# Designed miniproteins, single chains, part 31

Each design is a single chain, and the fold is of that chain. pLDDT is the mean over its residues in the fold that is shown.

## One batch from the design tools (miniprotein)

Design m1129
Fold by ESMFold2-Fast:
Structure m1129 (fold): chain A 85 residues (1-85)
Amino acid sequence: MFKADLEAEVTTETGEVLRFTARLEDGKTVSASVNGEPFPSVAAAQAAVAAHLAAHPGRAVERSRMTLADGTVKTAVHEGVFVPP
C-alpha cells in the first residue's frame, strides 16, 4: 500500500508563510490543506497557493518534505518569482 505525507512551506518576500500539507494513500488524496483550510485535492490546494502568489507578486521560497511509508524523507528547496502577466 502506497502512503505518502507531503509538507511544503512557501515563504513570501513579505514574510508570509503558506503551509501546504497533504496525505496520499494508493495514489489518492486523503487530505489536502493550506494554512489549515481543507481542499478536495492536492491539485486544488496547489492552485489556491499559485493564485495567492500570483495576486502577491515577488520572490517566494518553497521548502518541501515528502515522507514515504518506509520512513524515507525527501526534501527540496525551490526559489521562485511569481510575476503576473
Scores: mean pLDDT 72

Design m1130
Fold by ESMFold2-Fast:
Order: sequence, then structure tokens, then C-alpha cells
Structure m1130 (fold): chain A 86 residues (1-86)
Amino acid sequence: SELEEARKVIRESKEAAVKAVLHTSGLIWRLKLEKEGIKMEREEEVKKLQELKKKLEEELAKLEQEEAVKLAEELLKEALELLKEK
């Protein structure tokens, strides 16, 4: 299971948890835009994703490993709920 693999990797290091948060946050943002029917230009979408990623990287750098893992697991749950509705 991809979810089980992701959870295992996330628990192995803070770096893995950070990557999971960044990737999952981007996915959630995209899924929410699709659900709301919001159309963006590719250039605007890329810029907003880069800004989101930069802000998250700065916030995640301040977190302890446990906090980063917890955030990653919460975001994975949100992404799965959004994917089930699609």
C-alpha cells in the first residue's frame, strides 16, 4: 500500500516527513482548486505552488520531528478524503 510505504518513510527521518508534507500540501491545494472549479494559468499555478513550498519549508525547519510527522499524517488523511470524492 502506498499509504503504508509513505508512513514508514515519514517515520524514518524529519527530512522524509518534510518532503511528504510539501508533496501532499501541493496535491491537496490542486484537488481543492479542481473541486471548486477554479481555473488558473499554468504560470500562476507554478508560482503559487513555489510560494507555498517555500513558506512550508521555512515553517517545517522550525518543527521537531514528531510535529512534522504528525502534520504529514494529517495532510495524508485530508488528501485521501479529497481523492475519494473525485
Scores: mean pLDDT 74

Design m1131
Fold by ESMFold2-Fast:
Structure m1131 (fold): chain A 70 residues (1-70)
Amino acid sequence: MKKTTVVSAIKNEDGETYHVVTRTVYEDGSVEIEEKTMTKAELDAYIASLPGKKTKEKIDDNHTVYTIES
């Protein structure tokens, strides 16, 4: 099934972890949302694990959004 996944990563006050919100929209219009706390290494591995076309947008120094189309 085709889907668009948007991953929003906000750096936490500790400077070491990120609050990661993943929103997946499917072709049928269904939406799934997941929230996790990840280290930079875990975030990079997570983004790399997602199949499809990836676009990275830096909102500011503490907030990055990734859009993955598969």
Scores: mean pLDDT 82

Design m1132
Fold by ESMFold2-Fast:
Structure m1132 (fold): chain A 55 residues (1-55)
Amino acid sequence: SMIEELEKRKEELEKEIEELKSKGDSPKNQLLILVYEISKGAEEFLIERLKERER
């Protein structure tokens, strides 16, 4: 389902964020973490909307 695909992408983004955090606090890593956090938030928003419609 679309929800399963979005949850998988969210998990992949979370893993990337944790990997970037483990590599240190360079400006490039901080920017990438911010971008991935925004993307994760968008995926979560879509998941919530889809779950409301599947009731």
Scores: mean pLDDT 80

Design m1133
Fold by ESMFold2-Fast:
Structure m1133 (fold): chain A 56 residues (1-56)
Amino acid sequence: SEAERRAVLLEAAANLHRVAAEVSKTLNLPEEVREAEAAAALRAAEENRRRAEELA
């Protein structure tokens, strides 16, 4: 289903953000980079919610 495929892609995106956070810690990157990644993850979650409502 479309919802199932979208869930898989969003889970992959969430995993990518987690890896990016670990890399940021290792490289001692600025707080701004970590905040940008957190904002991107939030937007992805909102997009998933909106799509779930459209498919309901």
Scores: mean pLDDT 71

Design m1134
Fold by ESMFold2-Fast:
Structure m1134 (fold): chain A 86 residues (1-86)
Amino acid sequence: PVTPEEARELARAIVDMAAERARELSKQGKLTPEQLEEIAREVARDAGAEVLEIKVEQISPGKYKITLRVRLGGAEAEAEREVELE
């Protein structure tokens, strides 16, 4: 059985990896919030998590907040991360 702690660790890993990919891609051109959401969705699918919610919010020019809620087995978890893009 999946524990709530394992689900939280996976959710955190997903938003961290999505933020890192977005930072790399932003060096090649300006990313939209929609593109950042798609990156996070792809990372979550690759990790085997069921995506319940993804939000990308621009909090200031070049700065975004990614919020992810996932289900892993019977456990649900949420994680968020701020990322600065060029």
Scores: mean pLDDT 82

Design m1135
Fold by ESMFold2-Fast:
Structure m1135 (fold): chain A 75 residues (1-75)
Amino acid sequence: MERAMELVLEAQRLADEGAEAEKAGRYREAAELYREAARLLEEAAELAEDPEMAEALRRAAERVREAAERAEAKA
């Protein structure tokens, strides 16, 4: 579980950086940060022992990917 939690914490940091970049109008940077965050969330889902946690992480990755697509569309 520790490895999955490490990935989730890193994804959260990247998503927060992406949100700050988006607020600053740096949409390309925001999209890249969101894509990396989503990738880490998917990796965490594969490592999660709890199926409910894995599903929650996959859904979080989908939401963050949508944020990346919206940011890219604004760039």
Scores: mean pLDDT 85

Design m1136
Fold by ESMFold2-Fast:
Structure m1136 (fold): chain A 114 residues (1-114)
Amino acid sequence: PEAPTIDEALDLLAQRLKEMPPEEAVAFLRRMADIFESFGYPEAAEAFRGLAELIEKHPELRDYVAEKFREVLRAVREAYKRITPDGTKVLDPERAAEARERLRKILEEIKSLL
């Protein structure tokens, strides 16, 4: 119901992720992975797990992790949320495929840094 503040919420979550203790940030990202896997976005789940590993192995990449976290959420949101006056969730297959491809590329980039 609170769609108007989504970009602001993403910015706040990214900032919070930068400021969290590393252990809390890792736990948060793993929980996000479980949630997105349950929603049928396994590439997003793998990306969040990879970002958690990056925090553990490369603490200096914290800003990168926060930015990629935001990119993953944005890609998933664009995939399933299209403007519909009736409030129904319309999944655009072409946009969903584009978002999954972006998620796959993000995941490959994360894995290359591990």
Scores: mean pLDDT 73

Design m1137
Fold by ESMFold2-Fast:
Structure m1137 (fold): chain A 60 residues (1-60)
Amino acid sequence: MEEKQREARRNALKGVADKYLELLKKRGVDPETIERFKKEMDKAIEDGDAQKFLEILAKL
């Protein structure tokens, strides 16, 4: 059950990250900055660190 919940959480966070990055592109944020945030979000998702993920979202 733990592994299934972790996988579902990762998929959900990836979806949120993708939508957020799309909004940044529409707002005219620099591509380099967008790529940096994407890498940080992906790392937080892989680590299962929801707290870090939210911190990244809050910084922008």
Scores: mean pLDDT 75

Design m1138
Fold by ESMFold2-Fast:
Structure m1138 (fold): chain A 56 residues (1-56)
Amino acid sequence: MSPEELEKALANIKKALENPVSDVVTRVAIHEAKKLLPHLSPEQQAELQALIDKYE
């Protein structure tokens, strides 16, 4: 995944977690977020993990 694609995917996941439409959408966003974690910088991983922990 390119850095640009990674940034767009991360932004979409953050938006979905912060503005959840339903529990199903939230669960899917968390699952996709967990898939992105190994591709992120340590700072981005910490931020995304905090969001996962908040909504999981």
Scores: mean pLDDT 76

Design m1139
Fold by ESMFold2-Fast:
Structure m1139 (fold): chain A 104 residues (1-104)
Amino acid sequence: SETIEKALDYLNDGRAAYLDGDYEKAIEYYEKAIELAEKAGDKRLQANALLNRGKAYYKMGDYEKAIEDYEKALELLKEAGEEDSEAAKEAKKNLEEAKKKLEE
């Protein structure tokens, strides 16, 4: 699917921006990846983009938005039958870490 290919390109561009420390730009790319993954009905790709956007929000100190993205990613992974996947394990760990930040 051309839509899925574009979503993957935006996901990769977002990861590159994240590695450069440009979290705002990473979030913009991940938002585009999420929209295209939703349009394609690809729950796994949508969850992956949400997990990565949550990581960028966490780096910016926006723990509430990170929590929302991790929870939505886990919901989508469960719907896709991927609740025991490595992505789900990472999202659960990151969710716990973000929640701990709000308790500090």
Scores: mean pLDDT 91

Design m1141
Fold by ESMFold2-Fast:
Structure m1141 (fold): chain A 59 residues (1-59)
Amino acid sequence: MIKYLEVEVEVPEDASEEEIMEKAKKLLEEKYPDWEVDAIQLVKREGSKATVKAVLVPK
């Protein structure tokens, strides 16, 4: 019923956590159009790369 996903997004090194989370949500919504992002969490950041964990629920 739910998906647990980890996604890596490319961002500027000075991107805010908010910008990273928004980009990750948009990418997940485009990849899984029948699913909604219920929860999202920044896990780690390495320069221009950020790793985010998300919980998706069916629409």
Scores: mean pLDDT 79

Design m1142
Fold by ESMFold2-Fast:
Structure m1142 (fold): chain A 82 residues (1-82)
Amino acid sequence: AALSAEELAEAARAAAERAAGLAEKIAKETGNKEAVEKARQAARLAEEAARAAAAGDVEAALEHLRQADEKAREAGRIIRES
């Protein structure tokens, strides 16, 4: 079954923490500015998803999470190509 708004808000907060941690790790280990910025964008989008889910807007929350995942994937791609 689909996640409830409450479960989605919790998942989105966890995603934001992971993306923020990824940005910090990239900054510390590689210094790749573009990858850090993409990871930070992922964290911001996941935070927006958490706010949307908390407001009961499941559709907006899922869209923001999809965008967050895309930015996190871009950060990973940049690091692999560096």
Scores: mean pLDDT 83

Design m1143
Fold by ESMFold2-Fast:
Structure m1143 (fold): chain A 89 residues (1-89)
Amino acid sequence: SELRKELERLGRELDEALKAGDEERAKELLERMVELARKTTGPISPENLAGLQKFIEEGNEAIKAAAKELLEKGVGDSMAGTILLETAS
């Protein structure tokens, strides 16, 4: 699907931003991935929604922590939105 391809593209860009230490770019990419994922993964649990809002609102610190955990888990190219919204592949 078009959305899946866009999430995969954004996930690759997020990986590159994280490797470069560009927290502002990583924040922008994560916010966009989250917004796209919200539109297609169905209802978000209250816990996941709170986590998403925290990552967005707390800026670079929360994005950095989320990015580190995502890299540790190694779940694939569209992982940021997928993990935060509990969409397993």
Scores: mean pLDDT 53

Design m1144
Fold by ESMFold2-Fast:
Structure m1144 (fold): chain A 67 residues (1-67)
Amino acid sequence: SSLQEKIEQLRREIERLRRELEEVKRKIEEAEKAGDERSVAIYLARATVLQSAIYFYERRIQKLEEE
């Protein structure tokens, strides 16, 4: 169905964002080991944005599944 297709598209976007978040978390660990406080702050901010985007898409899927 078109509703199922929309849900699948949103799930694929969440998977993309989760992979990007994993990469950012690795960069945070590397920056922490290097003592690069500026890069840690930048990557933490990016991680927050990605987590917020994932949450938004998960809430959208939940709403669509209630239809």
Scores: mean pLDDT 88

Design m1145
Fold by ESMFold2-Fast:
Structure m1145 (fold): chain A 72 residues (1-72)
Amino acid sequence: LSKEVQEKLEEADKEAQKAAEALAAGDLEKAIEYLEKAVKYLKEAVKLEPDSEEVREALKRAEELLKKLKEL
């Protein structure tokens, strides 16, 4: 992975950690907000390296989790 993609993945991971903390605190609205930010960083990473299976799978997992939380 390029340095730029790695930095986007790190930002996505930080936002995902904040989402997990919000979920543990029972704050669904904040968890959704943080996951939307994580998805934004992952979409930017996919634009930089469209052929990266790792980045595409990370985006897919984040979008699936976001969909599940919005259904609650």
Scores: mean pLDDT 84

Design m1146
Fold by ESMFold2-Fast:
Structure m1146 (fold): chain A 55 residues (1-55)
Amino acid sequence: SKEEVEKLKKEIIEAIKNKDLKKATELMRYASKHFSKEEVEELEKEALREYTLVF
């Protein structure tokens, strides 16, 4: 659902802000198993954006 994607997006962004790259990677791995390619691509774009702001 959109709510599940949005929740996971917030968790991934929070992990990156906390510089917890292990957690961010595990959450992305979870996404790749449970969401569509389009949803995973959206999450990857948001994660990359946050990564460039934090690192």
Scores: mean pLDDT 82

Design m1147
Fold by ESMFold2-Fast:
Parts: structure tokens; C-alpha cells; sequence
Structure m1147 (fold): chain A 78 residues (1-78)
């Protein structure tokens, strides 16, 4: 359902925020590390969400693409 998709994305975002916030940002390199930590956490949580709620797959994949894009953009500016 749409609610399951929204909840899956929210859990991914919560995990990503916790992981990214644990990395102190001092320069562009540390900013890339923070974004990578967020992506790694989102990927792990996304896999769990798809396994538990297969209907969330599309929303999880779209959200992962968003995190992947953020990492790529940060690396391109490094």
C-alpha cells in the first residue's frame, strides 16, 4: 500500500540521517563520507524493507537513487 511505501522511505531516511550525522563535516572529503554513510544505511534499511514489505520496492528504489545522486554530485565537486 502507499502507507507501507511511505513508512519504508521514512525508516530509510531516519537510518540515513543517524548515520550521516555521526560523521563530523570539516571539509568536502568529510562531507562525501557523511553522504556515503547515509547511502550505506539507506541501502541496508531499504533491503530490509523490501524483504518485509515487497510492495515498498518501487519507493525504496526511487529513494536509493536520490541518495546515490547526492553522493555522485558531492564527489563531482571534490
Amino acid sequence: SMQDQQQAVQQMDDAAERAGSSVPIRDLESAVRALQASLDAAQQQGKKQIKEHPSSKQAVQQQLQRYQQAVQEARDYA
Scores: mean pLDDT 84

Design m1148
Fold by ESMFold2-Fast:
Structure m1148 (fold): chain A 104 residues (1-104)
Amino acid sequence: SVTLSPAEVTVAEGGTATLTATLSEASDVIGWLKQKPGQPPELLITNGTTRVPGVSSRFVGSGGGTTYTLTLSNLTKADTGTYYAVDFSRMPSVFGQGSKVTVV
């Protein structure tokens, strides 16, 4: 399973949000997704640390094994959305409840 914390966070513009994914089993094929209201999920990070081309350098994936962190720095209102950690090593892929990030 994948547990994401915090479940909800509110951050001021220019602030930083840190999301932590805790896995019941170790994996090195963790991705991070973002979903805006009314939009499909967008892939941000692959293999825990590799940014997808075109994704802002303000978004940093780190960690390994059973603990992965997504750090969102210098936030803007456009970064508001629900963020998910997904374990792609399993069939079907496993993801838990998302983390709702609100920028005010």
Scores: mean pLDDT 78

Design m1149
Fold by ESMFold2-Fast:
Structure m1149 (fold): chain A 92 residues (1-92)
Amino acid sequence: SVEDLLDEYFAEVVKELEEIARQNPDASVEELAERAYKKLKEFVEKHPEIAELLQQRMSEALGREVTPEEAIRIFAERLARGVLDYVRAQRA
């Protein structure tokens, strides 16, 4: 399903962010979020049919209409924060 495709893509993005964080100890949440945002935006541009699904999911979660770009940004920030916390925990 298209939902499964989104989940798989998010997993791939997470893997790439983990690698970046592991190779760059000084990486910040902001740096990883920017990287994730650009990758997610590229993914949405390649798969326009899922842009609306991403927007709908975020709009439902927030209880209001969200633009596609806003949805991508929120997802990117959440991924970046989670990845950085995970990598830091592994080093501890």
Scores: mean pLDDT 78

Design m1150
Fold by ESMFold2-Fast:
Structure m1150 (fold): chain A 66 residues (1-66)
Amino acid sequence: DPLESLFEFIDRDGDGKIDLEELKRAVKVFGLKSSAEELMAKFDTNGDGYIDFEEFKKLYEFIKKE
C-alpha cells in the first residue's frame, strides 16, 4: 500500500499518528504549497493535533490536486 508506506515514512516516531513537527518536515521534503499548519487545521477533524491514517488519505488527495 503506497499510502501506508508514505504515512510510515512521515511518522518517524512510529506512533501511528503524524504530529505537527512530522508534518512540517514532510512539507519541506516534498515541497508542498500548503503549510503544515494549514494542512493540520484542514485535516485534523477531531482537533487532537495529530493526523491519523484516515485523515492522511484525505490530505494526500488534497495535495495531489494542487
Scores: mean pLDDT 76

Design m1151
Fold by ESMFold2-Fast:
Structure m1151 (fold): chain A 62 residues (1-62)
Amino acid sequence: MEAQRIREEADKLAEEFKKLGSPESAEKLRTEVDQLIANGDLDGARALLERAKKIIEEAKKS
C-alpha cells in the first residue's frame, strides 16, 4: 500500500517535471524511486519525493 502511494506521487511529480521541460528529471525521479522501493527504503523514497517537490516549487517561482 505505502509503496503504491509513493509510486503514484512520483508519477505525479514526474508529470510536473515534464511540464517544466525536464523529461530527463522525470525519468530519473521514477527510476530512483523504484530503486529505493525495490530496496525497501520507503523513507528514502519519501525524502526523494519531498526534494523533488521543492525543486518543482522553486522552478515555478517568478
Scores: mean pLDDT 81

Design m1152
Fold by ESMFold2-Fast:
Structure m1152 (fold): chain A 55 residues (1-55)
Amino acid sequence: NEEAIEAGREAGILAYEGKTEEAQKLLEEVTKKLGEEAGLLASETAVQTANELSK
């Protein structure tokens, strides 16, 4: 699901920048719009993105 992956990357960048509340809101919106599995994919992508930026 490309939309979930793109949203996950954006949320990961927001979390890396310290905008944790905005990141969580974005992930919640993905879950509401695309469903729970898409929300989980976006959350996983966000964690991976934040980890990559932290290296």
Scores: mean pLDDT 82

Design m1154
Fold by ESMFold2-Fast:
Structure m1154 (fold): chain A 55 residues (1-55)
Amino acid sequence: SREEEVRRRLREVVAEHERRLAELLAQPDTPETGERIVELSREKQRRLEELEAEL
């Protein structure tokens, strides 16, 4: 169903974000890395909101 597909994609978005965040956290602690972490979190939030709107 569409709901099952959306829920699966929600889990994929969270898992992908966790992997990418871990990669950024492994990099040197610089202002640039901090900005990238914030941007990544905002992108995740946007994707989750878009997918939830499909439910």
Scores: mean pLDDT 83

Design m1155
Fold by ESMFold2-Fast:
Structure m1155 (fold): chain A 63 residues (1-63)
Amino acid sequence: SDAARAGEAAARAGAAGDAAASATQGHELKNMGSTEEGTRAVEAGQAGDAAAAKAAGLRGANS
């Protein structure tokens, strides 16, 4: 149950990161040449991935 809650929280964090990355990418596609938008998209994706990895670790430890 705790692992499931952590997984759900990580999924929400990942979805929020993906949404932020998608919004940033949309602006980048309109304004090609901005590395700042690309950097923000990468950071948002990495934050979501880190949260998901932590939740997966908790799931493995609680199996």
Scores: mean pLDDT 62

Design m1156
Fold by ESMFold2-Fast:
Parts: sequence; C-alpha cells; structure tokens
Structure m1156 (fold): chain A 94 residues (1-94)
Amino acid sequence: SLAEELEKLAEEYIKKILEAKDSEEAVKEFQKAVDELREFALTKLGLSEEEVEKILLEVADKLVLKLINGGELTPELLAEALEELRELLLKKIP
C-alpha cells in the first residue's frame, strides 16, 4: 500500500539520521529524505507542488520554533521533524 511504502521510506531515513556520525551527516540524510518524500508526494500521492510546499513549510516552521526555544540542531531533532512530515503525508493518503 502507499501508506506502507511511505512509512518504510520515512523509517529508513529516520534510522540513517539517528545513526549519523555527526550533525553534518544527519543534515545531509535529512535533506535526502525531504527530497524523496517530496517526490513521493508529487508522483505517488498526486499532490500539487503548492500543497507539498505548504506541508514542507509547516514542518520547517515547527523545526525553527524548537530551535528558537533553545533546541540544538541534533540528529534527534531532525528525526522528529521527519516523523512530523511522515504524519502529515499519511493524512493525504485516501
């Protein structure tokens, strides 16, 4: 199912982010995850570019808010942001 494909894709990247040797590697894996989930949303979920951009901006806004409130850019914070992205995309599956 699309839900199983989305969950597996997100889980694989969450694991890579958490296993990253440093924050730079975690950011690179996070960027790859965002790019692949964007493509999945456009090609598999049939979302418009505007809808995908809105979802990505919502996740980015939450991440920025956590950083402003004294959070550090860690693999754990990036994994949490990716979990939020997964949840928002799962809601778009029929």
Scores: mean pLDDT 86

Design m1157
Fold by ESMFold2-Fast:
Structure m1157 (fold): chain A 67 residues (1-67)
Amino acid sequence: PLEPLTPEQQARFEALRAERDKEVEERIKTYQELVEKGEISPEEAKNRIAVDYAAAELLAVGEELEL
């Protein structure tokens, strides 16, 4: 049976999501630095960011579905 989250559980879930969002933000910053250094193209950075975002979203969905 699927029961609604308590306010305590919801706050905990939000904290865990904030931590994952931080990891994605750090990766985005890394790609931006690589573009500024000329190590990768802006197009390459954009593609990598899109892939990382999609992967993070799939992980969040997987966590909700318990796959």
Scores: mean pLDDT 69

Design m1158
Fold by ESMFold2-Fast:
Structure m1158 (fold): chain A 58 residues (1-58)
Amino acid sequence: DGEAKAIELLSKLPLSEEHKRKIVTALKNKDYEKALEEAKKAAEEEGLDLSEVIEAIK
């Protein structure tokens, strides 16, 4: 399950609570387009590799 995997991966990353909450909220709302957008934005803003999270959402 891509949603569950993405949330698990996010919990292991040193990402801000704000970015994590935005991504998780979009995933729970089944808004995968918004979840992908927020994940890419978080990766760019915090300089973290979120490729596995992005792949799990796709």
Scores: mean pLDDT 80

Design m1160
Fold by ESMFold2-Fast:
Structure m1160 (fold): chain A 65 residues (1-65)
Amino acid sequence: MVSSEAAMNLLLTALEFEGAIESVEREGDTIHVKLKVVDPTTESDVEGLKELAEKAGYKLVVEKV
């Protein structure tokens, strides 16, 4: 069974593979994501990441570069 944390990590990996993420940094319960590609699909995936992160007990901070 896929947990919210596992689903979050899978989506992060997919976005990184697509080249949409410049960097991901984890600090305690906070995940910092820097986006280098911003389009409607990436924005939708980021909203999904926020929901999954909250369910897994993490705070997602997104920066656009």
Scores: mean pLDDT 76

Design m1161
Fold by ESMFold2-Fast:
Structure m1161 (fold): chain A 66 residues (1-66)
Amino acid sequence: APVNPEALDLEVEAALKYIQAAIYRLSAERYRKQGKFEQSEKDYKKANELIKEADRLDAQAREVAA
């Protein structure tokens, strides 16, 4: 089969991290609209950290699939 199960598991983990990042970005946007800029900044930072982690997992999945 063209799909490696280990690579697929890493892709699923990366996808979940991207979803979590999107939730934090939506939370940050909501806080910003409420004038809660400190809370907004914290959520944006968390979203960026999750994206970096997801990118790393996605890269690992591609290497395992090779």
Scores: mean pLDDT 86

Design m1162
Fold by ESMFold2-Fast:
Structure m1162 (fold): chain A 63 residues (1-63)
Amino acid sequence: EEKERIEFDVRQLEHAASRLPDEEARQRVLELVKGARKAIEDGNYDEARRLVEESARLLREAF
């Protein structure tokens, strides 16, 4: 349940990041998304959620 929810959020963030015109902002979001995926693989869902929230914050500031 929690894993599926975080994985869904990660996919949405990747899609949104791909449309960012600012390359620096896009790379920063993609790096956080990569970290979130690794946290999910490690079973660290608290860290994955933190990285997802930070990614979403950067996306809101970039648009």
Scores: mean pLDDT 80

Design m1163
Fold by ESMFold2-Fast:
Structure m1163 (fold): chain A 79 residues (1-79)
Amino acid sequence: EFDEYLLKGEEALRQGNYEEAVKYFEKALDIAEKNKDYLGISAAYHHIAVAYEKLGDTEKAEEWRKKAEEYRQKYIDSL
């Protein structure tokens, strides 16, 4: 389901439905968090950041990007 919610969020982004995209990416995030999937968490945070950038919320976009980088590093450190 993680990949399904990422795909739905990406489709919402393409259609300009940015708030709907955030909701789908938050569902993907919840699944990744439950699975302790740091790479999945990082990917979901990155997609949420893109959606907030499209909404014009630069400050939230930057905060989510920093979280994505943090979890990508956690993934690398787990190897």
Scores: mean pLDDT 84

Design m1164
Fold by ESMFold2-Fast:
Structure m1164 (fold): chain A 61 residues (1-61)
Amino acid sequence: PWSPETLIRMVRAAVADEDYETAGRVFLRLEEVDPEAAERLLESLPPEDREKILREVERHR
């Protein structure tokens, strides 16, 4: 099992690489294991990155 801290780092790395598909999939895992951490991560991201991640999340739900 991945720690929330590891998942947060993976999402941020994917966003930095402009790989929003991976960021969205990893974010879904973070939301499953720690929904509060997922909420805080979204709030910490720029609005543009947040929107792109949520778009990918919607595709995989």
Scores: mean pLDDT 83

Design m1165
Fold by ESMFold2-Fast:
Structure m1165 (fold): chain A 56 residues (1-56)
Amino acid sequence: SALLAEALALARAGRFDEALALARSLTQEEQQKLGTYLATLGEVDLARELGTLMER
């Protein structure tokens, strides 16, 4: 989705707080894709933080 693309672009730019804010509007599958991408950037701790956003 466009939101996933925007979140990925923000993560690439190092604007992780904004990427995680957009992640709240993503589906569970899209959140998992974003988390996997953050891990490939070496940002495994941020991928873990994204996991906590899936808890309501």
Scores: mean pLDDT 74

Design m1166
Fold by ESMFold2-Fast:
Structure m1166 (fold): chain A 53 residues (1-53)
Amino acid sequence: DPLLRALELVLAGTDKTLEEIAKEAGFKSPEELNKALQERLGVTLEELRERAR
C-alpha cells in the first residue's frame, strides 16, 4: 500500500521533503498523497510530519 509506505517514511523521523516522501511512497505528487491521507485517515501530510518531530 503506497499510503502505508508514506506513513512508514514519516514515522521513521525522516527529514525528507514532502515531495520526496510522496514519490518514494509511490504517489505522483505530495498533493495526491495529502488527498489520500485526508480521505482515508483524516490527517494531512504536514500533520504527520509534526507528529514525527
Scores: mean pLDDT 74

